Designed miniproteins, single chains, continued (5). Designs and how they scored, part 18

Each design is a single chain, and the fold is of that chain. pLDDT is the mean over its residues in the fold that is shown.

## One batch from the design tools (miniprotein)

Design m16641
Fold by ESMFold2-Fast:
Order: C-alpha cells, then structure tokens, then sequence
Structure m16641 (fold): chain A 96 residues (1-96)
C-alpha cells in the first residue's frame, strides 16, 4: 500500500504543480498588453498538451490501482476543469 500511495501522490503533485505554473505564466502574459497573441496561443497550446498528458497518466494509475479510483477521479476532475478553462481562453484569444 505505501509504495502505490507514494507513486500516486508524486504524479498528483507533479500534475497540480504544472497546472499552477501554467496558470501563473498565462496570467502574466495576459497582464502585459504588449504580449503578441501568438505567444499567448503558444503558451496555452503547451499548457493544454501538458494537462492532457497528466490526465492520461492519472487514468493509467486508476487502471493499475482501482482501489485509489476515488482519489484519482477527484484529481482528474480538477485537471479537466483547468483544461476546459484553458481551451475556452484559447478560443477567446484566437477570436480576438
């Protein structure tokens, strides 16, 4: 139990940190009106790609450790919410 718990906690921690760093980076780019739209779109595309990779890894952990599904589903839901926000923001920037 301890080994699988540690593996899951590390993957969740990395995913949440990567999400937080992406949110801060994108917010800083948007706060600067001189930032080209292409730079914002590139940052959003990278953030979306990384979140999709983290969700995939957590889904694989859920398959490997079904007893941890409730915890993993909760964390996946947080990442999916962030992914929806980034996709909406990307569409808004592209339309502007």
Amino acid sequence: MMKKRLEIEIEIGVALLDRAVAELSIRRLLADPSTPPEEVLAALDEAIRRLEEHIRRLEELKKRYPEMAELLDREIALLEEALRRFRALRAAVEAA
Scores: mean pLDDT 84

Design m16642
Fold by ESMFold2-Fast:
Structure m16642 (fold): chain A 117 residues (1-117)
Amino acid sequence: MEKVKEVESLIEEAEKLIQETEDDMVRFAREAGELARQHPEVRDEIVSLVREAAGKAADLISQATELIKKARELAKNPEHVDEALELAKQSIDLAEQARKVIEEGYRRVRELAEKAA
């Protein structure tokens, strides 16, 4: 029973990280779009960096979401709770990787815009 609650807690944390990363992706696209308008000489490079970061983050979020779905299904059977716990932890790792991809993409876009100024 305690391990089932741990799986649920980890899934909730992963879902929160996914939502925060999706919100960051929207903000990143908006702010990068503004920088691309201000620095037309590097616009195509900014657009490329945004597409690369968004694509990688979306893939990681998709993988994390599938692991969450599997962890939830496995957690219904007490015999599979340890496997569910492992998948829930892996979903958090993937969500954290997606967040880092967006943070790095935004950093690269800002550096590119700063050099163009």
Scores: mean pLDDT 88

Design m16643
Fold by ESMFold2-Fast:
Structure m16643 (fold): chain A 73 residues (1-73)
Amino acid sequence: MHIPTPLSDEERQTLRSLGLTDEQIDYIESQSHSKSERSDFISRLKQLSKDPQRWQQYLQELDRQVQQQKQQR
């Protein structure tokens, strides 16, 4: 109630368990996904994590986006 609930604790835990850093999770949260879109997005990430090659490529892309976000420091 004091804080908008952009991502649920369950969603954050799921992303963390897939190997995402807190910074990467915060970046995903900043993408302004609706609740339904986040659910679909996380399901897609789980699917990608089953394919090591695709998962590695996704993580590299996500890392680049996080670095871009940090550049605003």
Scores: mean pLDDT 71

Design m16644
Fold by ESMFold2-Fast:
Structure m16644 (fold): chain A 58 residues (1-58)
Amino acid sequence: GREEALKKAEELERELLRQYLEGKLSADEASTRGKEEIGKIYEELDPELYEEFKKRYA
């Protein structure tokens, strides 16, 4: 559901931020990968949240 989708997205964002701060990803790489993977999480777990996400980042 929505809460589970948001929790998984938050964990992914924390992982990508850590990699960025460690110099393993550029800011652009972290942003692009984050949007792609968060989109997939939302699409799988909460289609309504995925529609909101697409409208915001279209």
Scores: mean pLDDT 82

Design m16645
Fold by ESMFold2-Fast:
Structure m16645 (fold): chain A 112 residues (1-112)
Amino acid sequence: SLLDRLRAELERAIAELLKDPELRERVLALLDAFLDTARAEAVPDALLRTAVRAILDFIERLKANPAMSDAEIEAALAAVRDALLAAGVPPALADLAVGLLGEIARARREEA
């Protein structure tokens, strides 16, 4: 299914970013909540792909910029939320995506 493919893609990106299995499990729990909500609300494939792309782009930004400040991370998370809402992603799903990204950023810092 699309959800299974997107989950596998996100799980791979998270595994490449986070080496600690305990931190990875914590992030994957939020990923599962995000995907379960997308399924429960029958979010259109186009909007789900938009949200997943935003998540993947943020992960790549964290990889490229490991020294991002807390203020830069918070500003980037706010920009992601605004972009998802502007694209028509439901607020509940946008908030879960931002929550997932915030946890990814926190977990990455804990490995430092």
Scores: mean pLDDT 87

Design m16646
Fold by ESMFold2-Fast:
Structure m16646 (fold): chain A 86 residues (1-86)
Amino acid sequence: DAAAAKAALARAELAAGVAEGLLGIVRGIIKAHGRSEELEKLAKELEERARRAEEALAKAREAAAAGDAAAAEAAAAKAEEAAGLA
């Protein structure tokens, strides 16, 4: 199902974007206002989440290209989990 695979890919792209955006915001705050242990810990956690979301997005792209809606949906769910959206 091409439509379902495309929808799942869009969800994975949104999730990866959210994870990257949150990391960028926290790193921007650290650069502008100085570091704290809490902000550095949060940045490390968000960096790990962003990596997981990017890996899930790559799998969603592969699945969507193959027309595998189930695999694309599974990858989207992992990206959403990494982004804190699920």
Scores: mean pLDDT 87

Design m16647
Fold by ESMFold2-Fast:
Structure m16647 (fold): chain A 68 residues (1-68)
Amino acid sequence: SSEPLAAFFASLPGIDEAMAQRLANLLADAPVPAIEALAAMDPESLAAALGISLETARAIVAAARSRL
């Protein structure tokens, strides 16, 4: 399941456990592993989907890319 991914997201600055779970749920039905799906997302689209700042979305996408 998305548990290891949620734990990773919870380690990011500005991401609490509730937001980490939201991210895991957003990516649950992705056709690729959630990390790859997140790394391929446009930061603006991620910011809009989660209601977060573009800077936070960029940090999340960059962290996912660094994990690949």
Scores: mean pLDDT 72

Design m16648
Fold by ESMFold2-Fast:
Structure m16648 (fold): chain A 87 residues (1-87)
Amino acid sequence: MTKKLLDRMIELAKTLPDPEVAEAVIKAFEELRKLPEVNDSKVTNLLVAAALQLVAANISKDPEEQTEAARGAIGTLEEAIKLIKEK
């Protein structure tokens, strides 16, 4: 995930209806920005999955579905961060 795409994902996270969930997603992406970029298919797949979960949260009209998708994105990002740190 490029720095520009991370910045875009952080902007999308700011639109989430739950401010605590929004802050948690933003914090996870900000932590990811501080880590080195890795050429690993598992990490790339997790980052793509997290981005898709956040897009799904943004386009949903149901606040409960938005919150669940955002929490899914947080979990996926934490897994990606863990894999990067284990290298």
Scores: mean pLDDT 75

Design m16649
Fold by ESMFold2-Fast:
Structure m16649 (fold): chain A 68 residues (1-68)
Amino acid sequence: SSARRLADLVREGRVSPEEAADGAEDLAERTTDPRASEYLRRAAEYARQGDMEKAAEYLEEAARIEEE
């Protein structure tokens, strides 16, 4: 999933906080699952704060929701 890929990039330090936030917001607008959308928006909020660990955790939970 795109959320899983973004979470991996965040954990590897391969994206900036701004890129992670933009990516998570973009994914939130594209998803049809309202629960996944909420987690993706929270991931974007944490990324904007520079909390990349929490951003990754919320992206991983969004991916889990979309995979079930």
Scores: mean pLDDT 87

Design m16650
Fold by ESMFold2-Fast:
Structure m16650 (fold): chain A 65 residues (1-65)
Amino acid sequence: SNRALLEEAYRLAAEGSEARRAGDYETAIRHYERALALLQSVEPVPERLVAELRAAIAELRKQLA
């Protein structure tokens, strides 16, 4: 269900944020990408959450470059 996908995506995003706070940017990106994939499977797509996760992934990728 959409609810189960959203709950899983929020859990993954929270784990990503914990990794980000710990300075583990690779782990944070991995969790955020998993959350993003789940959100893209939800209908209708939660555009704000998708945009926020895309921005977070882009920022972290810049830190690793």
Scores: mean pLDDT 86

Design m16651
Fold by ESMFold2-Fast:
Structure m16651 (fold): chain A 71 residues (1-71)
Amino acid sequence: MSQAELDAAVAMVALASFLTASKSAGDEEAAKVAQEALDRAAELYDAGRFEEARRVAEEGIRRVKEIMEKK
């Protein structure tokens, strides 16, 4: 894989872990945000747009963390 592919894959795996954590916590808002971000990142990854896929996954992680910190 190129470095961009690897970086995108790592970010998406991290986001998937946050999705699992959100579901386990019963945080429906966080789980929805994580799922939407992961779906978008997967579309970009499949299109070969690895840098954009990485950014979308990283932004998804940030949003999930913000939601989970709000009770």
Scores: mean pLDDT 84

Design m16652
Fold by ESMFold2-Fast:
Structure m16652 (fold): chain A 55 residues (1-55)
Amino acid sequence: SLFDEILEAIRNARSHAEFFEALQKYIANKDKFSPEEAKKLSEAASETYARLLAA
């Protein structure tokens, strides 16, 4: 599903470029997600951003 694809793209991003690409997909499709899906994507994004910033 689109949700699973974006979630995995965010979680598995190895660089800022990969992360921003995944975020652009999320933003472009944000209205297609349930509140629970949006929350999970936001939490995953925060976790990945912190991980990449620490690297």
Scores: mean pLDDT 84

Design m16653
Fold by ESMFold2-Fast:
Structure m16653 (fold): chain A 59 residues (1-59)
Amino acid sequence: MKKVLDYAKKLKETEDNGRKEAERALSEGNVEEAQRIIDETNAKVKELKDEMKKLEKES
């Protein structure tokens, strides 16, 4: 149960950091890098959500 809150915080930080990195790449004209960052961020968010579900099931 305690780890679920840690994952929720990590989820928000991952989303916020991914958004900033993507915006930075876009400002540099690097659309391909921005798309890669978005895809990587979405994949990490999905993994964290799956981990949270696993913890809820285990609890």
Scores: mean pLDDT 78

Design m16654
Fold by ESMFold2-Fast:
Structure m16654 (fold): chain A 71 residues (1-71)
Amino acid sequence: MREEAERLFEETVKRLEELAREGKLTNEKILEAMEELARRLRELGVSESEVAARSTAVAIYAIGLLVDKEL
């Protein structure tokens, strides 16, 4: 379970990194990625605290990528 949750988190981060590199990262795509990650984690039976932590981490990281795009 924990390994599967970590894999989903890493896959989500990688997709957002690819979108940022291509200049296609948007607020809508960040929200969509967070929602999909949260849904998949809940299906795996991950605790709500872990879902919240991982979704928040993805959001913070993705916002950082979006800010870097403006530099």
Scores: mean pLDDT 79

Design m16655
Fold by ESMFold2-Fast:
Structure m16655 (fold): chain A 69 residues (1-69)
Amino acid sequence: SMELIEKAGVKAVLAGDYETAELMSEAIKKLKEKPNEEALKLLEEAARLVLQGDFEKARELIKEALKML
């Protein structure tokens, strides 16, 4: 869900993790330009990790999604 991904980006900003927020913003932009179902699934998993406070694992999944975009 794009809503979940956008919500996670906001949470990263509020938590002061600007690296995660920037990576998520870039991934959202690229996903809107070039839809990719596998990248979307990775970003949804990353969003769940951000909502759980696991920013390090979330960043790794966002980087993997960006390789597909």
Scores: mean pLDDT 83

Design m16656
Fold by ESMFold2-Fast:
Structure m16656 (fold): chain A 75 residues (1-75)
Amino acid sequence: SAEELREAVEQGIKELEEYEASLKNPSEEAKEHLKKAREYLEKALEYVEKGDLEKAYKESGKAVEEVKKAVEAEK
């Protein structure tokens, strides 16, 4: 449902904020990817509110890819 997807995206934003707060000296590359991840999650919420669950899911997937790139940039 739209509410379930909204809760999942909101939880994702919270987890992203907690992850960012746990980092002492993230690289500029990692910071850029985390910023993009947040932007994609915010877009996903916008699409949930509009009832476009397909686009919300797609934007959420892009956020996951950006988080993966941020983690790789820290290695």
Scores: mean pLDDT 85

Design m16657
Fold by ESMFold2-Fast:
Structure m16657 (fold): chain A 60 residues (1-60)
Amino acid sequence: MDEQTALENARRLDEVLERDGRLPPEVVAHLRRGADALRAQGLTEAADALYDVVRRSERA
């Protein structure tokens, strides 16, 4: 996943969280893996955006 695609996906998922309050557990697991991969590539801003979505979904 490139940085722009990750940020676009984070924005769409943020809209889902605002509407539904949570994401399905399967989606959360995939986002964690994606964020880990982005962080490993040095794309920290995109990784942090996905981690924030995961954290907010798991808190719900």
Scores: mean pLDDT 74

Design m16658
Fold by ESMFold2-Fast:
Structure m16658 (fold): chain A 55 residues (1-55)
Amino acid sequence: GKKKKEEEILKIKEELKKLLDQKLDEGVEVSEALQEVNEIAVKKGLPKEALPEQL
């Protein structure tokens, strides 16, 4: 049902957030880390609504 799609989007968002945190922990610049995570999100076909708006 529709709930499964919502759950899948949330799971992808969590994975992207973990990737961002990992890159920041590795000393990657905030702007570069955010750009890379956003690129991965687009490649995974996430709608713009689901992109982290933390910029």
Scores: mean pLDDT 70

Design m16659
Fold by ESMFold2-Fast:
Structure m16659 (fold): chain A 58 residues (1-58)
Amino acid sequence: MTPEEQVELLREAAELFKDTSPGIAEYLRELAEQARKTPLSPEDVEALKRIVEALKKS
């Protein structure tokens, strides 16, 4: 996954969490900025993909 794709995934997750958990949404936005320089671990990427897909499907 490219850094740009990781940023998009993190921003999408932040949007999904902003109404339910504003603190998590803020943390995810900070991670998106950091992901351009420091890539996420494969485990974190996989976890975020699953969360985003589950929330989008419902």
Scores: mean pLDDT 76

Design m16660
Fold by ESMFold2-Fast:
Structure m16660 (fold): chain A 61 residues (1-61)
Amino acid sequence: MSDAEYMAQLNKVSDDRQKRIAEAEAEATSEEERQARIGEIDAEMQDRVAAISRQYAESQA
């Protein structure tokens, strides 16, 4: 993948994270539920960043 494509994918993950956090905050009925949902979103976004970074590294080899 190109540098531009890599950056575009990282930006999309960031945008998706902001959107999903806003949705989780709107839907959560308790502080504990809100924290749990945000934690799940952060874990998913971290996995997505790791996958994108791996694809980028493999494309440069």
Scores: mean pLDDT 83

Design m16661
Fold by ESMFold2-Fast:
Structure m16661 (fold): chain A 64 residues (1-64)
Amino acid sequence: SENEFNEELSKLLIELVKLKKDPSASEEEIKKVEERLSELIKELLTSAVDRALEREAARRAALE
């Protein structure tokens, strides 16, 4: 659900801020969180497109 996505996104953003404020945090750790955040956004976009296509196919099938 959108709420679950927003919670996960929020958690990753909070973690990223914490890592950037921590002088002992490595650039590799920061990059891993940024990469996961990017991947989550990409996954959401892909899922939204697939859902829109399924909805359109169902509508056309219901009409005929």
Scores: mean pLDDT 78

Design m16662
Fold by ESMFold2-Fast:
Structure m16662 (fold): chain A 100 residues (1-100)
Amino acid sequence: MERARELIDEISRAVNRAEAALLAGDYEAAREAAERALRAAEELAALDEVMSIPEIFTLAALAAEAGLLAERAKDPEVREALERTARALKEAVRRAIALS
């Protein structure tokens, strides 16, 4: 529970940093932020914890946000990292629902 919340907060901050960097045309910062989001999302997807309903909704929203940013990203490394982030978050949501 505690670790899931920490990872959700980290993913949210990283996705927001990736968006800001992409808007500024800073592809290096965008790649770092996207890779940070991906690492946290993959850790969350592997986490054997029951998530609350609000946490599940937050993950679904973050998955949608990461997917939309990937579509806007011209840099293939940023796009791939954001696509993988969205996929990992969708997997985390599916696993959380299955534990109910």
Scores: mean pLDDT 82

Design m16663
Fold by ESMFold2-Fast:
Structure m16663 (fold): chain A 57 residues (1-57)
Amino acid sequence: MKPTGSREEAVKYAEKAAEAIANGDLETAKKYFRQMAEHARAAGDEDLARAFEAGSA
């Protein structure tokens, strides 16, 4: 299992993105997806970063 720290951070951002979508703030939701992609890149998960980048498009 990968270090849980990075996964927990990603989950928090996912929750914030979902809440922004529920509030109708798509711009804020896209910003959170962008943050998740950058966080994944910083952690060395380029594969995961690409997935989040696709989601932010």
Scores: mean pLDDT 70

Design m16664
Fold by ESMFold2-Fast:
Structure m16664 (fold): chain A 68 residues (1-68)
Amino acid sequence: SHKEKLEEIAEEVNKDPRFEAELIGDDTLKITNKGSVTSLVGLALRLIGDYPDFEVKVEGDVITVTAK
């Protein structure tokens, strides 16, 4: 399910202390940047490439990953 995939992404992202990932509902993952803008952009580009079935948006220090 989309929720199970988002939970897997959250666990992986949370291994990196530069980020904090949390599930908002069943279809949305919120990632908060605690590092540099370069690390934020790098993660966003990786997520766009690795998860084409998800919409990745960047707003300030937050990445939002939503099921399409």
Scores: mean pLDDT 84

Design m16665
Fold by ESMFold2-Fast:
Structure m16665 (fold): chain A 118 residues (1-118)
Amino acid sequence: MTEEEEIRRLAELVGLSPEAVRELAKIFGLTKEQIRALVELLEAMERNDPEAVERAFQRLLGGKVKPGEPLTDEQQRKVTAVQVLVALRQGRPDEALAIAEWMGLTPEEIERLRELFA
């Protein structure tokens, strides 16, 4: 299935199992479209394509953010997911956990993420 292919690709990019990516998506409230946008974003970052990075990021947030407007809670949660995944891609799982804690995830959710990142 297309969703399973997207989950497998994201897992490959961040060094997690597909099952760990599914659980991470539940924790961050990621839709199938947002998982696809994250794959596109990470691949664009890896190849140093700034236009593709911008397009993928705008898709992840549901459109272009207006200058001076704060991000919604949902948009902030998606930005946090990007930062967590980038930290994992860089081999920095402790930083990824710290970012999730700053987002306000519960101690139970943080322990779950720690298990997924091990």
Scores: mean pLDDT 78

Design m16666
Fold by ESMFold2-Fast:
Parts: C-alpha cells; sequence; structure tokens
Structure m16666 (fold): chain A 113 residues (1-113)
C-alpha cells in the first residue's frame, strides 16, 4: 500500500540519520548544529508517522509516537541548555526505540489488509 511504502521510506531515512549521527559522535565531528538539524528532521518524520498512525486508528502506535516526539523535544532542549551530547544521544536513542515499535505496529496493521 502507499502508506506501507511511506512508512518504510520514513524508517529508512531515520536509520540513515541515526547511523550518521552516531558515527559523527564517535568520530568527534558531531556539532550542536548537526545534532539540532538531525533532531529537527527526526521530529518531522515522527510527526508524519503520527499522522499516519492517527489515520489508521492505531492507538498503541499513536501513544508510542507521541512519547518519541516528547523525548526528541527534550533532547533538543538539552542541546539548548549546553548539556553533553552523549545525554542528547541517549534521549534520541530512546525516542528511536519507540519509533521502531510504532513502525512495527503500523506495518502489521497494514499487512493484515
Amino acid sequence: SAEAARIEAIEAEIQKIMVDLVNAYFAGTLTKEKALAAIDRLLALAEEGLRIAESLGDEEAVAALKEAIRKLEEAKRLIEEGKPLHEVLELVSEAMDLFQKAVDLLLEHLAAR
């Protein structure tokens, strides 16, 4: 379906952003500007996923995506407060675990029809 293809595209983009973000951190090249840009893109993708979840009536996926968005907004605030980037990455990682849960739920929902 078009929704399944879009969810898979969102998942692929998130995976690439996370790999790039983690690699930049361990290479010592991750800047606050790059981290903010990555989180803003992850927020946009999570908000799109939330709209898809709401349209499908998947309440568990909606709850997971709302919590993921909340953690990404907290991660953004930590950057603004000058907190260490490893604390930011811990919140981003927790948000992405919730996003993956939502993706799995949405793909199961779409595969059933």
Scores: mean pLDDT 88

Design m16669
Fold by ESMFold2-Fast:
Structure m16669 (fold): chain A 65 residues (1-65)
Amino acid sequence: MLTVEELAEALVVYLRSGDEEEARRYALGVLRTAGEHADEVLALARKLLPEELHPRLDELREQLR
């Protein structure tokens, strides 16, 4: 299984990609794979992402149920 750190790194790569819709789809897949650890993945990704991309991370959090 992928670790929380590996999932956070994958999330960062997708959110930095140029296609926002494709990136969002892959990012949601990463968070669904994380399951109960999704909040930890989001927290680690926030530390790795520039401030300008934090709103995209917040949108992904809102889309998780």
Scores: mean pLDDT 76

Design m16670
Fold by ESMFold2-Fast:
Structure m16670 (fold): chain A 72 residues (1-72)
Amino acid sequence: MEEYEKKLKSMKIDEIKKEFEKRKKEMKPVSDTSRAISRDPSTTLDKEAQEKLKKAGIAEHILMEKEEEQRK
């Protein structure tokens, strides 16, 4: 995870936007499963789905930080 975050921090904002959109598309099935979990807390995401969700979250966070820097 740290390597992925470091890679994104070294990328330009346009590249991070493309990575986030790619992760968002990959995460659509995971997001649907996450909504199911919200209704039934006994349901657990598999390890691969959890990893995809974490990567999408990291990409979103880094993108937001870089966009905030551009606003100033």
Scores: mean pLDDT 66

Design m16671
Fold by ESMFold2-Fast:
Structure m16671 (fold): chain A 62 residues (1-62)
Amino acid sequence: GLDEVNELGRQAREAYEQGDLETALELLRKGIEEAKTIEDPSLKTAAIGEFEKAAKEVEEQL
């Protein structure tokens, strides 16, 4: 749900800031899957989009 998405986003950001790009990417991908469980369509679309954009940026650095 939304709380799990927020926690995964926080952990992914911390991993990214520490230079752990592989862990950040794994957490972002988990965040995308968790975001699909959000019942609010607007929040779901926004969360998936933000995590996909972040995952793309991390993948380009690997």
Scores: mean pLDDT 85

Design m16672
Fold by ESMFold2-Fast:
Order: sequence, then structure tokens, then C-alpha cells
Structure m16672 (fold): chain A 107 residues (1-107)
Amino acid sequence: MKETFEREIKKLEEEIEKNKDDPKAVSDAYVRLARVYLELGQYDKAIEYAEKALKVDPNNPRAYITLAEAYLKKGEYEKAIEYAQKALDVNPNDPRAKYLLEKAKEK
């Protein structure tokens, strides 16, 4: 169960190295890594990897959602609002981005 996360992290790191010439694949793998760290409660690592995803592909909407969620979990509500709003700028009808924005504003 926890050992499964360690294997998934290693697999994603290998995917990033093998696909380094494909920015979209690398960005998507970074988002998946960020989500694994989010589930582990390692919010700073989740933020780090989601930011790496945006550096590779600035238009990745899942990276903005992941950043909003990580900042919300850390209690950094202003940053959570900022990134949830950026996710909505990319996809105005995203139900997860709307949910995260609502929760961050209630604090």
C-alpha cells in the first residue's frame, strides 16, 4: 500500500527521463507525481512537482488544480484562490476548480 506509492514514484521518474523530449508527457508525469505526494500529505513536494509541470507546459490545467489543492491543504488560502482561478481561466466549467475556489474563499 505505502510501498505501492514508492514504486509509482520511481516509475514516474523513469517516465520523465525516457520522455524528456516530449514536454506534454513530461508535464503530465510531473502532475501525476505531484498528486502522489498530495496523497502522502507531502504538500511542499506536491507544489514543487506541479510547478515543474507548469515550467514544461504552462497550459497544463491539471497542474493549476493540483497547486490549488496543495495550497488549500497547507492553509495558504490566498494562493489556493489564485491557482483555482487560473484553472478556471483555462476551463471555466471545471467542477473541481470551482469546488477548490469555494473552499478557499470560505476561510
Scores: mean pLDDT 84

Design m16673
Fold by ESMFold2-Fast:
Structure m16673 (fold): chain A 81 residues (1-81)
Amino acid sequence: VDFSQIPGLNEDEISAAKDILVNVNDSAKVQAAFAKIPKDKRDLVVNALKKVVVDDKADFSTRLRALIVLGRLGEPVPKVV
């Protein structure tokens, strides 16, 4: 996932978004990284993660990490059919 392509995220926010995917198995680290993103920009990160889950061109590991992160954030997960 290239979070640098999301308009409105700065370098620190992009880094925090990457940290969420890297630390997907650690709920506390996911929450801490997500908290670094301003509330008004969190929807941009969540929507990017939802797009990754349904992206047939993304590798399975990246899609799975995005799915797990959405679950840890309490966000509805898109149906992967």
Scores: mean pLDDT 72

Design m16674
Fold by ESMFold2-Fast:
Structure m16674 (fold): chain A 63 residues (1-63)
Amino acid sequence: ARENLEKGKELLEKGEYEKAVDYFEQAIKDDPNLKEAYHLLARAYAKLGDLTKAGEWAQKAES
């Protein structure tokens, strides 16, 4: 979880949004209570222009 979260953040900063999504999804799979990964996944989808998925993941982070 933590390793995948860190790698996802690195990729997000580099603008590799599609790869960042994969790592954040893996982080959530490893730790479903990792709210930070949900927020970052929402941000990555927003950067990709997928506002629907961005909203869905942001809402899951608050639930």
Scores: mean pLDDT 81

Design m16675
Fold by ESMFold2-Fast:
Structure m16675 (fold): chain A 59 residues (1-59)
Amino acid sequence: SMKAEELIKQGEEAAKKGDYDKAKVYYGQAVQAALDDGDMELAQKATQNLSQVLKQQKS
């Protein structure tokens, strides 16, 4: 879905700026949007991005 793709892009931009809290919010919303649309590939991509951001916040 375009909505989930846009949310992934917003999460990527936030992560690029080091704003991992904002990136988590966008990726979480992207997972939900992709699931609502039945887009399992996009849901998996958003989930992987979310997991990566969570690993970056080890402090």
Scores: mean pLDDT 83

Design m16676
Fold by ESMFold2-Fast:
Structure m16676 (fold): chain A 68 residues (1-68)
Amino acid sequence: GDYTCTSPEGNKFTLTMPDPDVGQKVTAKLTSLSSGISITETFTVTSKVGDKITLKSPTGISFTCTRK
């Protein structure tokens, strides 16, 4: 599905990925809505509640994502 993700600093990103399960590792490309810059990382899905998902990067940064 398609998601809008927010970083801890409040930056917003777009993300497309298969519907993940909690604990799953997903390699995905986050594209910044403000700059167009992309970050590609393997994220761990730490929570899933309805259309809301939390992703954690290998460096420990958490992104909160909502399905479009």
Scores: mean pLDDT 80

Design m16677
Fold by ESMFold2-Fast:
Structure m16677 (fold): chain A 69 residues (1-69)
Amino acid sequence: ALKEGKEYYKAGDYEKAYEAFQRALEKDPNNAESWSLLAKIYLHEFKDTAKAQEYLDKAVAINREQLAK
């Protein structure tokens, strides 16, 4: 799922990248990379800065938990 999403993202297929990253998060909701990449899709492709910020905040929170802070 994550690997497939990254390949779609590099190809510019943001809709399929979005679906693949959501599938990755269904298996592991603590996958900060998937949250970060979804935030980039919302910011640059969907032009939804509010959703981009929400998803980025999730990625940051997960990274802080992994750093025990």
Scores: mean pLDDT 77

